# Designs tried in a protein design run: designed miniproteins, single chains, continued (2). Part 90

Each design is a single chain, and the fold is of that chain. pLDDT is the mean over its residues in the fold that is shown.

## One batch from the design tools (miniprotein)

Design m7123
Fold by ESMFold2-Fast:
Structure m7123 (fold): chain A 94 residues (1-94)
Amino acid sequence: SMDYWRELSIETARGLRDAVRANKDKLTPEGYKEALELLDSAIRFAEEGNLQLAGIFIDDGVFAAIDGAKSPEDSRAIAKALNDAVSEAVEKVT
């Protein structure tokens, strides 16, 4: 249903935002700021029911967080945290 996809998008974007915040120490200041701005936009679009834009901004926010990592090791840790956040969002909505 549309309610399912809206809730999934909201929970996914919020989970990703929280994962970025939890990994602030592994991100450049610029990467941290960009990822949060993109994910905050994803949350707004999901809340408005614009799931297409929510998905685009989720994708952009994820890539900004990975690209904004301080090192390859930090990038791997961030990628794992983001993946875990998506899995948790799916479990929470299902």
Scores: mean pLDDT 91

Design m7124
Fold by ESMFold2-Fast:
Structure m7124 (fold): chain A 80 residues (1-80)
Amino acid sequence: DSMSEKLYQQALDYLNKADDYLNQGDLSGALRYLGKAMELINQLKDLGDLKSASELQGRMDELSSRLRDALIKRAREKSR
């Protein structure tokens, strides 16, 4: 399905963008692109492409964990 293929590639692009923002320390940018990827993953599930959705979810979970850890670290570094 060409629609599933397009959604998969766009979600990968958003996840790669979130990774770039995490590497730059832009946690707000990372969160924004993770949200965009989540919407496309949900659309893949609605289309029945559960395998592609599952693969993207794994990548998203890894990036979400990194974002959480970065937020905790930044909060500790801002302690007075």
Scores: mean pLDDT 85

Design m7125
Fold by ESMFold2-Fast:
Structure m7125 (fold): chain A 62 residues (1-62)
Amino acid sequence: SLMKEIDEAMELISRSVFSLIPEETKQKILELYEQGKSYAEIAKELGYSSPSVVKRELEELK
């Protein structure tokens, strides 16, 4: 229904605004991982305190 479409769009916007990792950063994570960087190194380069954040994003993208 139309209301569901609007609700989904609002959720996507809300998630993007409140997400710890924006879309452009997710692509950087993939690129660094393809270069052989560890989760900890990727997290440090992007300013995250925990490599688990990077690991979860890679699991979602994979």
Scores: mean pLDDT 68

Design m7126
Fold by ESMFold2-Fast:
Structure m7126 (fold): chain A 69 residues (1-69)
Amino acid sequence: SSSQQQEEIQLVDQLLDQMKSMNPSPEVLQQLEQLAQQTKQALQNNDLDSATQSFTELLRLSAQVVKEQ
């Protein structure tokens, strides 16, 4: 549903904001922003396979950022 999609988009934005607050390198930040944008676009297009793939990559990169603190 549109409401579920909006909630998922908001969660992606919240995750990205948390990662930005950790001051990752510019290269890592660009990758995080790109993956977040890809995930949101896939969600808007009801492309669940692409959304799952890009979100999984976003989570992996986010875990690396947290470990390097």
Scores: mean pLDDT 85

Design m7127
Fold by ESMFold2-Fast:
Structure m7127 (fold): chain A 74 residues (1-74)
Amino acid sequence: SEMDRLLAERAAVLAIQKAIQALLQGQTSGTYRAETEEGARGEAVVGEETITARGVHGETVVELRVSVSELLAE
């Protein structure tokens, strides 16, 4: 459903936020997980140039990618 997609996307975004926080603290790699209050689960993996995140709620899976260089731009 559309709601499952939105919840899965929210979980993926929360996982990305955790990954960004870790990168700002000097981490160069890792896997970061998040859960929403609705039970959606997110996982973000830090790669060399990209953070790839996956969010899951119900039967819905959402994948997001974010550039590391763009996140660290000032």
Scores: mean pLDDT 80

Design m7128
Fold by ESMFold2-Fast:
Structure m7128 (fold): chain A 73 residues (1-73)
Amino acid sequence: MDEEFVKLVRESVEKGTPFGDALVAKETGNPIDRIVDAIAEKYGLTPEERERLRNALEEALKKLDSFIEKLKQ
């Protein structure tokens, strides 16, 4: 699970930095599939591990989106 990414976003929001916004902007240009494929290729992940990574990233991005909405409100 990509807990480091979730922690990074949480810390960024807690510190009141726009880093989360920058990450969302970057991710909008790169679909989750592209990120998962790049990581899976680099780390030699199995298909099962790739699916787990995809789900973890989707959850992390959903939490990031919630954080961004809170920043805008």
Scores: mean pLDDT 62

Design m7129
Fold by ESMFold2-Fast:
Structure m7129 (fold): chain A 74 residues (1-74)
Amino acid sequence: MAALKAQAEKLKNEGNEAFKQGDYLRAITLYEQAAILYTQLGDADGLAKVLNNLGLAYEALGDLEGAIKAYERA
């Protein structure tokens, strides 16, 4: 559905802005929310991009286990 896809894009973009600002915890929360919506949509490309960004946010926090899990899901 177009509305659900728009919400997923919004959450991804808000996560990207939080990441740019150095708010990695907020970025992680927003990327996880976007990942849930992309999974519901069956949007494999959107899911992979968000999970890749989620992994980068975990790396920025020094959470290697979180980063590995995010990259493995992508």
Scores: mean pLDDT 84

Design m7130
Fold by ESMFold2-Fast:
Structure m7130 (fold): chain A 75 residues (1-75)
Amino acid sequence: EDEKMKAEVEEAFKKFLEAYEKGGEEMLKVLPDLDKAIEKAAELMKKNPEIAEEVFERFNEIIEKVREIVLELAK
């Protein structure tokens, strides 16, 4: 059960990173799934400290990409 939730979160994060590279409409298509994945990731981290490290690494990747987007828009 928790492994399935982890796999869903990882897949959503991967799709967001791929969409970010393509930009535009592709990113907009995955935003709702990313929002749900963030909620699931937070729940998973609270419930399973053992896998929190892997989930946290993925969060860091997402945060870095969001930071890059904000910095590009600020130019």
Scores: mean pLDDT 70

Design m7131
Fold by ESMFold2-Fast:
Structure m7131 (fold): chain A 81 residues (1-81)
Amino acid sequence: MDAQIQAVIDRLLNRDIAGLQNTPTSVLIKALQILADQLGMPKSVLDSMIDAIRRNPTNEGVLRDISDYIRGLIAQRNARA
């Protein structure tokens, strides 16, 4: 895994939307693919998110939804015993 991809993963987990807006689309997509695999995100959901990013790469709402979804999956697994 590329160090730049790891930095993007950290931004997603920390809900750094401004940092994500400054992230190249290709790097963000690669980070999402890795997280989707690790978190068990359905491919249809991942594909929809990638399409949304491709249409509006710096869209705050899209980036927020992605960050919140990923953080929600992690928080759900950690908080629900």
Scores: mean pLDDT 79

Design m7132
Fold by ESMFold2-Fast:
Structure m7132 (fold): chain A 82 residues (1-82)
Amino acid sequence: KVIELLIESLKNREKAREIASRPDATLEEAQKAIDLYEKSLENRKKAFELDPEKYQKALDTIARLKKEGKPFEEIVEELKKL
């Protein structure tokens, strides 16, 4: 459940970023981006509350893979192994 919440958090952040980067985004689309970002933060908080140790291990994994320049899809696959 912790890993599932973190994966959903990452997916929601990517969707929000994609919407927010559009110069022609409507007000409705902008609101959806905000909602997705808020949901992402809630999922992270819930993951921490459920298992702080596993949460930290997952964050360390994300940080390492980002440092190595791994793409989003590969980061998600590595998280699924935790």
Scores: mean pLDDT 82

Design m7133
Fold by ESMFold2-Fast:
Structure m7133 (fold): chain A 99 residues (1-99)
Amino acid sequence: SVLDVLEELIEKLTELMKNLSKAKTIEEKQQIVEEMIKLLEQAAEKLKKLGDEESAKLLEKIKELVEYAQELIEKNPYISMMLLISAQSELWLRLRKVK
């Protein structure tokens, strides 16, 4: 179901955020954020297949925020982290609206 896709996505992203907080190198952080992007793409495709175009479009927008955060990891790590936190907040808000 749509709810199952969103819950699984949030669970996996939460674990990746925990791993990101422990990462010591720029390369490790880049790899973790790349995994976040792939999870968002996979979840968006699953949501489209389930007919939830609204959630799918939201995940595509959240992916854009995460991609921008990836670009900022080295240049502005604080803004990068704020973008990732914002992405998670948007997902939690969507989960609450889905039931």
Scores: mean pLDDT 86

Design m7134
Fold by ESMFold2-Fast:
Structure m7134 (fold): chain A 88 residues (1-88)
Amino acid sequence: SAAEREERERERQREEALAKIPAIAQEVYDNLDEETRQALRALAQRARDRLTKAGVLTDEDRAVLDALATDSSVEAIEAFLRVQIRFM
């Protein structure tokens, strides 16, 4: 059915996005300046608000989003991007 084809296409897009996360996180980390840090914090806050209103924010996802306020490591950026992809 069309719905089954659309779901398979969405799964493929999620897999492709997940595969790109380590490279994107490293690029963001390598180019970290104050503007980029502020942008990441703003994106994390917007994601937190959106997911909270939708009633789907887990304690684990909240911890990832909150950590980005004080932790700019490549691991924190990678974890944040994985949360974003999951809720696309």
Scores: mean pLDDT 81

Design m7135
Fold by ESMFold2-Fast:
Structure m7135 (fold): chain A 55 residues (1-55)
Amino acid sequence: GLDLGKLPTPLKDDRAKHVNTEGGSKAIPYPGYRLASDGKTAEPIVDENGKLILE
């Protein structure tokens, strides 16, 4: 198993809604979040100072 000690959680369910579809589970990002390049995870839209960018 992967036991690497203190691992940052890449995403929480509260950052995106996960829905089951015929193509598998799909992540729909909440306001202030966007899909990561893998298409399955969501991350906050932040500037260089860690501020949320709401566009």
Scores: mean pLDDT 58

Design m7136
Fold by ESMFold2-Fast:
Structure m7136 (fold): chain A 108 residues (1-108)
Amino acid sequence: SEVEQLVEELLRVLEEIRERETDPAVRQELAALMEAMRQEKDLSRLAAIAIRAAELILENFDLNDPLLRRFLELVLRFLDLVIPQLDAEDQALAEVVRAHLRQVLAQA
């Protein structure tokens, strides 16, 4: 499925980001999120994992790195695909995050 393909792309980019990360606590949290993402089949929980990974990246990394921008673009594509399939509460949260990511990526 397109969801499975995007999850595989997200995991590949997250591994590259994790390998470049020098803070062991951030590396450990990234590794835990990646493992959770590999095991998760529920779309609401997958969306929550992807959102947490995007928040972690935004908190800790400079978006001038093309790899970090690529990761956020993949999260945006993933959210665009899964939001219509989520319950109302999870949709509302994911839509706020999607809007924020669009604003971040629109910066020059």
Scores: mean pLDDT 84

Design m7137
Fold by ESMFold2-Fast:
Structure m7137 (fold): chain A 94 residues (1-94)
Amino acid sequence: MKIPERIQKAAKEKRDELIKALESVGVPRDLAEEFVDALVNGDVVKLMNVLFKLGNTFSDEELEKIVDAVAKVLGLSEAERLGLLNFIRGFKLE
């Protein structure tokens, strides 16, 4: 997976807004910072690890709120939002 340069730039420009939005939906600051830093640096491995942590820490309802907050701040399309949500859900251990 490759992180689009558009998303990396948006995460860099809106870092504080994105962290604040994630905290507002219940993501701990340290995890929010790890997520944003992974996006800014295009670090796919770190991003995968953060998404795995999100999928195994939060309920489906909480993940939907988290993904909606990210999509709103980063200007994700509906397809990109759904793709991110389904990708994170794929990391949930049964």
Scores: mean pLDDT 81

Design m7138
Fold by ESMFold2-Fast:
Structure m7138 (fold): chain A 82 residues (1-82)
Amino acid sequence: SELEEELLAKALELLRLAPEAYRLGKEEAEKLGEKIPKEIEELFRRAEEVLRRAAEAEREGRPELAREILLEGARELVELYS
């Protein structure tokens, strides 16, 4: 459905932004003398792994596989932390 496609597009946008958001949040937490919770660290580690695998697929000339990896990863992360 169109709603499912829109929600997945939002999840993909968040997935793509996740590594940079995490690095900025970690830097800010260090300035405040706080630590990012391990659960949040694991979430961003999983996001980075999905992006890495998708980038590898693109470098191997498999853009369709890269898209599938991103979509599956976005769905899994949303379901795992919803």
Scores: mean pLDDT 75

Design m7139
Fold by ESMFold2-Fast:
Structure m7139 (fold): chain A 77 residues (1-77)
Amino acid sequence: MKEEYEKKMNEFSKAVEYAKQRGGSEEDIKELGEAKVMFGNLADGSAEKLREKAESLYEKVKPKIDEYLAQIEADRA
């Protein structure tokens, strides 16, 4: 479980850094940053009570994460 939260946190981290470097929207950066913090707290065991909310948020923002991750991969090609 901790490894799964760390993986999701790393995805958010990559998306946030890409958005910052490319001048992405402040709203996207804020939303992804908040999700990153939430999953970081879950990985540390500090916010286990927020687990269901964090998983719901991940599913909601997954299309945005996938979009940024796809752009990162395209930039490498």
Scores: mean pLDDT 72

Design m7140
Fold by ESMFold2-Fast:
Structure m7140 (fold): chain A 90 residues (1-90)
Amino acid sequence: SLEDRWLEYAERVINDMFARNENSSLDQQKEAALNVVYSIAQIIKRQFNIPDDVVQQFIAATEQRLQEATTPDQIRQVALSSAKELVAYA
């Protein structure tokens, strides 16, 4: 499905980002995760004409969840969950 293709894209981009940042600090991994989710959100916003306030809500929720994350796996799961929620909304 179209949704499955967007989920595969998001997962690939997120996994690639974490592979490149595996030796980075926890704070750097959080910043990279927020940046990749933001990039995915902007592409999906343009493709599916999602309202700006909805995208901002997803980004704000992602940022809050990233602040609470204490391990690389938790950071990765926050990024994946945020991207999946945005794709499901679209």
Scores: mean pLDDT 84

Design m7141
Fold by ESMFold2-Fast:
Structure m7141 (fold): chain A 75 residues (1-75)
Amino acid sequence: MEEKIRRWAQEIVDAYLAAQPAVDAAASAGERGTAYLPVIKVTNRFFKENPDITDEEIGLLAAEVQRLLAARAAA
């Protein structure tokens, strides 16, 4: 389970980081929303592929995403 959560967290973080240049270039809230669409798609795919996911596992995913983002900000 932990490996699955780590893999999905990494995919979400990778999508988020890949979206940042488009987010930074966005002139409006609508454009910023469009720039984040790949992140939304990865998150939706996670729930579609894991229909039996528990609240505990969602919490672990959120914690791992935050840990990865904090590590990148510190580097």
Scores: mean pLDDT 80

Design m7142
Fold by ESMFold2-Fast:
Structure m7142 (fold): chain A 51 residues (1-51)
Amino acid sequence: SSARRKQLLIGMAEGVRDLALAVYRLTNAPEDEIQKIVERTDKVIEEIRKE
């Protein structure tokens, strides 16, 4: 993929992560569930970067 497309996808994935984390914190979700969201989204971002 082009560098521009890659950067856009990374930005979108980061935005989704930030929104999900905000929702989880507002609902007083356990820290381990919050950590799972961070790990899962980081893996997606890493995969996008590798392309």
Scores: mean pLDDT 79

Design m7143
Fold by ESMFold2-Fast:
Parts: C-alpha cells; sequence; structure tokens
Structure m7143 (fold): chain A 85 residues (1-85)
C-alpha cells in the first residue's frame, strides 16, 4: 500500500473520531462533508487541501476536549508528512 493511501486512511480514522466527539451540529455536519470528499480524493494535492481544511475547521471549534487537541496534532503531523511526498 502506498504511503499516500496509508496517511489518507489515518486522516479518515481521525476525522471519524473528531465527528464522534464534536458537539456543535454545524461543525459536525461540515466535518462529515469533508470526510465524504476525503473518501473520494484520488490525488496527493486533493488530500493535502482537504486535510488542511479539516485542521482549520477543528481549530475554529470552541471544543475544549483534550482529545480534540490530540486529534488536531495528529492531523497536523499527517499534513507535514503528505507535504514531503
Amino acid sequence: MSPVQQIRDLVLLVIDEAISIETDPEIRKRLEELRDRLRQAQTLSELISLTQEIIELISSSPNRSPLMRVLRTILQSALQELQKL
């Protein structure tokens, strides 16, 4: 399996967890829309762009959960690895 596919699968896992803990229904709906787009992403450029949008959306959330902070950190690390490919 390619490194791009492995990182995409990790980002999908992280966004599913973010959706499960997000309490704001508008942010949750936008995360679900980004998750669906991420599942359809076929190029490295699309994956980078979508991962960045997910990070920005989570960062705009008033969610005070320590778990959400950890998930955001994992997404930022995934983005940095994608940018090296």
Scores: mean pLDDT 82

Design m7144
Fold by ESMFold2-Fast:
Structure m7144 (fold): chain A 91 residues (1-91)
Amino acid sequence: NKELERQGGLILLYRKTKDWERVAEYADEAIELVEKEKNFPSKKRSKDEVIAYLRVIRGDAYRQLGKFDEAQRLYDEALELARKENSLTVL
């Protein structure tokens, strides 16, 4: 949690300074950290919800870097995770 919070703070800082390469780097590290977490606390926010959010941030960074195909892939992956989350809440 503290490591993920630190990554989130760095992402916010680099987004403000428009250091998109750093934003993509730290968003990728945060995604990897969340995916490897065995005891992710699903009590407040799901693991899929957090990963979807981080994929959007990484996609935004890639779009700013002109990597449109990579950005679109990340957005599509985030949308699929969001659809899965919504399906679970309406069941």
Scores: mean pLDDT 74

Design m7145
Fold by ESMFold2-Fast:
Structure m7145 (fold): chain A 75 residues (1-75)
Amino acid sequence: EEFGKKVLEITREAFREAAKKLNDQKALEAVDKPPEERTKIFKELVATDPERFKQFVAEYRKLLDEKLDELLKEI
């Protein structure tokens, strides 16, 4: 239970950090939106700049992996 909550928080933190690094305000807004609104924002991001969206996903994956590795050291 506690571990699952930490994983969810790390996922959100990695998403926010990736959005901030790329100065992507729409992506930053998406993390706190309901699923329907989030999907709409992601579609807009892909339509606006697909290469930038790929870069966002790459940064997000890197940050998520780094944060998860730190969490796993606590086990």
Scores: mean pLDDT 77

Design m7146
Fold by ESMFold2-Fast:
Structure m7146 (fold): chain A 79 residues (1-79)
Amino acid sequence: SIEEQIKKIRDDKLEQAKKQTEQVRAELRAQAAAFRAQSTPEEGKRFEQQAEEQAQERGSQLLSQATREANRLEQQLRS
């Protein structure tokens, strides 16, 4: 059914966004760890917090993009 196709598209887009977010988080954590090795303890904690905040922000952006794409495809399928 069209409902099953729409559900699959949404699920696939959300899973893709989740995987991309996890990759970005891993990269940002690696960068934060490198900076921590060269920084004061206070700066090290801030870098770790910034990495997590950036990962959350990127995750939100990817989720919003996935949702918009899913909505666009739903409209196309219903046309």
Scores: mean pLDDT 82

Design m7147
Fold by ESMFold2-Fast:
Structure m7147 (fold): chain A 67 residues (1-67)
Amino acid sequence: MEEAKKLVEELQKRYEEALANNDKEEIIRIAEEMGELLLEQVREEDPSREKEAEEQVQRELEELRRM
């Protein structure tokens, strides 16, 4: 699972770059990818929390779309 942490770090780095460049489209894309990784992690660790994680991801994406 160290590999998943590295992917998240890589996506966070790309997210910071997209923010610095005001690339709204890329920001949303990266957020969607991070959300998918979070959901995959939750499904493997505790499937009962999948719904909770889905709601969190959707809330964050909705906030980004309102930018």
Scores: mean pLDDT 75

Design m7148
Fold by ESMFold2-Fast:
Structure m7148 (fold): chain A 88 residues (1-88)
Amino acid sequence: MISDEEIQKAIDDLHKAVLLSSTESPEVRALISSLSFKGRQVFNKGAQMLDNGTPLKDVLDKARKEGEKLGLSKEEIDKIVKALKLYG
């Protein structure tokens, strides 16, 4: 039986690899690499919303709210916002 922690780690490692492979900017790659698992989930959801045509301002607002809900630090939320601005 695989533990929930091992499953979460595998999902995080996969999402991190996908995000890093799709990103040419060294700055965005560094920001994503410095994020926690929860931070990368917020970034990934925001990037998907941008890809679907959601306005940047709405994506940034939702990312801030989601990050606060998940208990992320202001510094980490600011990194997610910066990465989303550079991605979009």
Scores: mean pLDDT 74

Design m7149
Fold by ESMFold2-Fast:
Structure m7149 (fold): chain A 74 residues (1-74)
Amino acid sequence: SPVDEAVARLRALVEEYGRVLVELGVPEEKVQRSVEELEAFLAEARATLSDAQFLAYLEQLIRHLEREIERLRA
């Protein structure tokens, strides 16, 4: 489904962003905690939003993370 594809893409970007943050000196434990908080938020959002609303939110977050990763690598 488009939702499951977007979730998989978001998770891949979160992992990449976390690696970049660790390289910049952010403690791994803080990155792990932020990932756990994001996963809890995504589960709540998926339960409360329609599939269309959730997909739109995922696509916005994906675009934001892609831009942040590019900015940090520049």
Scores: mean pLDDT 87

Design m7150
Fold by ESMFold2-Fast:
Structure m7150 (fold): chain A 137 residues (1-137)
Amino acid sequence: MKELLDEAIKLLEEALDLLLEVADRSSPEVSALARAGASQVDQAIDYARKALETDIKKYSVKAIKYARDASDHIRRATELAAREGDRETVEKLARASELVRRAAELLYKAAGDDPEAKKYLKETEENSRRTEEIARG
């Protein structure tokens, strides 16, 4: 259980670094979406850390919610970057999306297969699938 949360936090921290790199080097509109996504990833990290310290199930559910919110911002940033022809930013956003999706899977296991967490995982997976589709086009 704790090992799942530690790995999820590590993946989210890697995604956060990629989103901040995108924010520093992309267009203002892509940057705004990347910063919003980064803020959601930071919230997911905070709740995953709270899960380690207090209530694993309760705070893992909250962490997945913020991972899902981050995945939506990443997808929107990827759509915009693709329209702008910024392929390097698209590739970085696709990597961040995959890291968030993998973290959400681990957080879902830590949440004890909670129905709310399952919904957030499915929404995160759909956002990641759409992001990958855009990145391949």
Scores: mean pLDDT 91

Design m7151
Fold by ESMFold2-Fast:
Structure m7151 (fold): chain A 74 residues (1-74)
Amino acid sequence: SKEEILKLLEEILKKAEELNDKQTAALVQQAIKAVEAGNYEKAEMALAGVAQRAKALNDKETAKLAEEAIELVR
């Protein structure tokens, strides 16, 4: 559901803000706006960016959360 997606995205955003990771926070905010607009294709693209960045930083938890969010927007 849209509510479940937004809740998960807000969790990822909170973690990014706590880590002062402005790039991940910006991508998650783009995903949130896309979901609110019903643009799930843009949301998936933004979340793919979150997952790729998390993987590059060896942040396995954020990568898994982003992949779960991608499955929900598909």
Scores: mean pLDDT 87

Design m7152
Fold by ESMFold2-Fast:
Structure m7152 (fold): chain A 69 residues (1-69)
Amino acid sequence: MTVFSLEELREKLLELARREAEKVTDEEIAEARRELDAFLEAADAPEELKEAYREAVLELLELAERLKK
């Protein structure tokens, strides 16, 4: 039987991400970005942590937009 290595697992996750990204609309991505801004503005956390979280989420949203192509 096939045992998935870390490399194979990453490849399968990327395939799933592509398939899901194609189902996500530009409107949903834009709404997620707005909600992120509102969430971070209201969050009681250090600015450095907020910035790191924002960058991580924006990177994922950017990846979703690129995979949608």
Scores: mean pLDDT 66

Design m7153
Fold by ESMFold2-Fast:
Structure m7153 (fold): chain A 91 residues (1-91)
Amino acid sequence: TRKLAEEALRLLEQAKELAKKKGYKDESKLLEEGIRYVREGLKSKDPTQSKIYLGQGASLSLLSSVRLKDKDKETSELSRRSGELLIKAIK
């Protein structure tokens, strides 16, 4: 649902801010790309295109979580929760 994708966007924006503050430059860029896909999904009027963009956002969120798991548990968990919400949003 739209509400799940909007919650996921909020969590991704928090994760990006934390990654930037802590100097995780590569992961911050990955989170920024994920945010871009979620925003495109939320703007899309085509349900199929929206699901594709939200699915890309989910993949990037989960990848960011995996990459951050050993570096920062807090930022990793925000990214993981966002990815799971996006997967639920496209079902």
Scores: mean pLDDT 88

Design m7154
Fold by ESMFold2-Fast:
Structure m7154 (fold): chain A 78 residues (1-78)
Amino acid sequence: MLPKRPLSPEVAKAVGKYAMEMVRNPTREHITEIVDRMVKEYGKSAAVKGLVHAIIMAQFEGDYETKKILEEVLEELL
């Protein structure tokens, strides 16, 4: 059962910035580095939400290569 826990506006903004950084330089190495930073700074739940945001952004931009890398990293994190 998935608990509903909305992020604070400040945390949501930080998560959104990292999601944008992952999409802007979409190498597996860079994405993994950003995810590791998010886990350290905001915890695993925030990192998962950041990856989901980045996946949605990549899908809207039609960047299916980036989407695949993000989905693989998300699956490894879960």
Scores: mean pLDDT 77

Design m7155
Fold by ESMFold2-Fast:
Structure m7155 (fold): chain A 85 residues (1-85)
Amino acid sequence: SLDDLIEQIKKTIEEVKKLSPEDGYRKLLDFLDQLGETSTDEDFLLQLGEILIKVTEKRVFYGWSVKEVVDYGVELLEELIKKLE
């Protein structure tokens, strides 16, 4: 359900915040991949794709630190929750 999805995202945000930057980055990417593989909603898949692109481009093209990229990814997930609520 939508409520279960929101709780899963919230749980992942909490877990990522408690991990080291490197482990948090790995967990964030793995979570986005998992949601992408299990979701069938086209609009939701587009939002996930935008988050993945933004997170990876900041790391690869803009030279952001792993911590800055993880903090940014958490902000994008928190914004996603607000759109789903």
Scores: mean pLDDT 86

Design m7156
Fold by ESMFold2-Fast:
Structure m7156 (fold): chain A 93 residues (1-93)
Amino acid sequence: SEEELRRLREELERAREEARRLRREAVIEGASLTVEALGETVKARVEGSPEEAREYGGKVMEEANEREERIIREAEEEAERLLREAEERLRRA
């Protein structure tokens, strides 16, 4: 029916908005992890020896980068899933 097609199109539009929101939040969360890692690196340089600070800072930054990549990947996968499900419902109508 025309009413069902209209509802499914509105659902697809909402899925697109949610997908954009998820991606945006992931970027912000990833950026926050990098800022926190930089803060830990600075703290290590103030409190520790130069050698220990370099080793610790490198590890903290590597872990932050891996977490950022994971968060962004998971958000992209969820966004794609939402869009695919909405598109499939519209195709079956």
Scores: mean pLDDT 86

Design m7157
Fold by ESMFold2-Fast:
Structure m7157 (fold): chain A 109 residues (1-109)
Amino acid sequence: AAFGEELYALAREMLEKGEPEAEIIARLAARLVEAAKAGVAEAREILRHGTTEEGRKLMEKIAEALKAKDLETAKKYAEELEKVGSGPIGKGVNPAKVIVETVKERLAR
């Protein structure tokens, strides 16, 4: 599957399981960062155009926290990422939040 489709499928699965939103955002942000580091072009484009330098730094901190199995720290950085800029689509600094909100809209009828 295309990388974007995998992210939407993961977000849907976690939302259907009732996972906390901050945890879903943290896991999606980490996957975006890891994929971009691995050279996935779609992930690089999402990070380049879907967030700011501050947003990218927070997403990298989330990825490192999850790699260390520190879910509480990852959730705190995900909450901070939400505060840096949760604007309308095209102004937001959190592409993981955009994915979550899109999946929620599709599930809500």
Scores: mean pLDDT 76

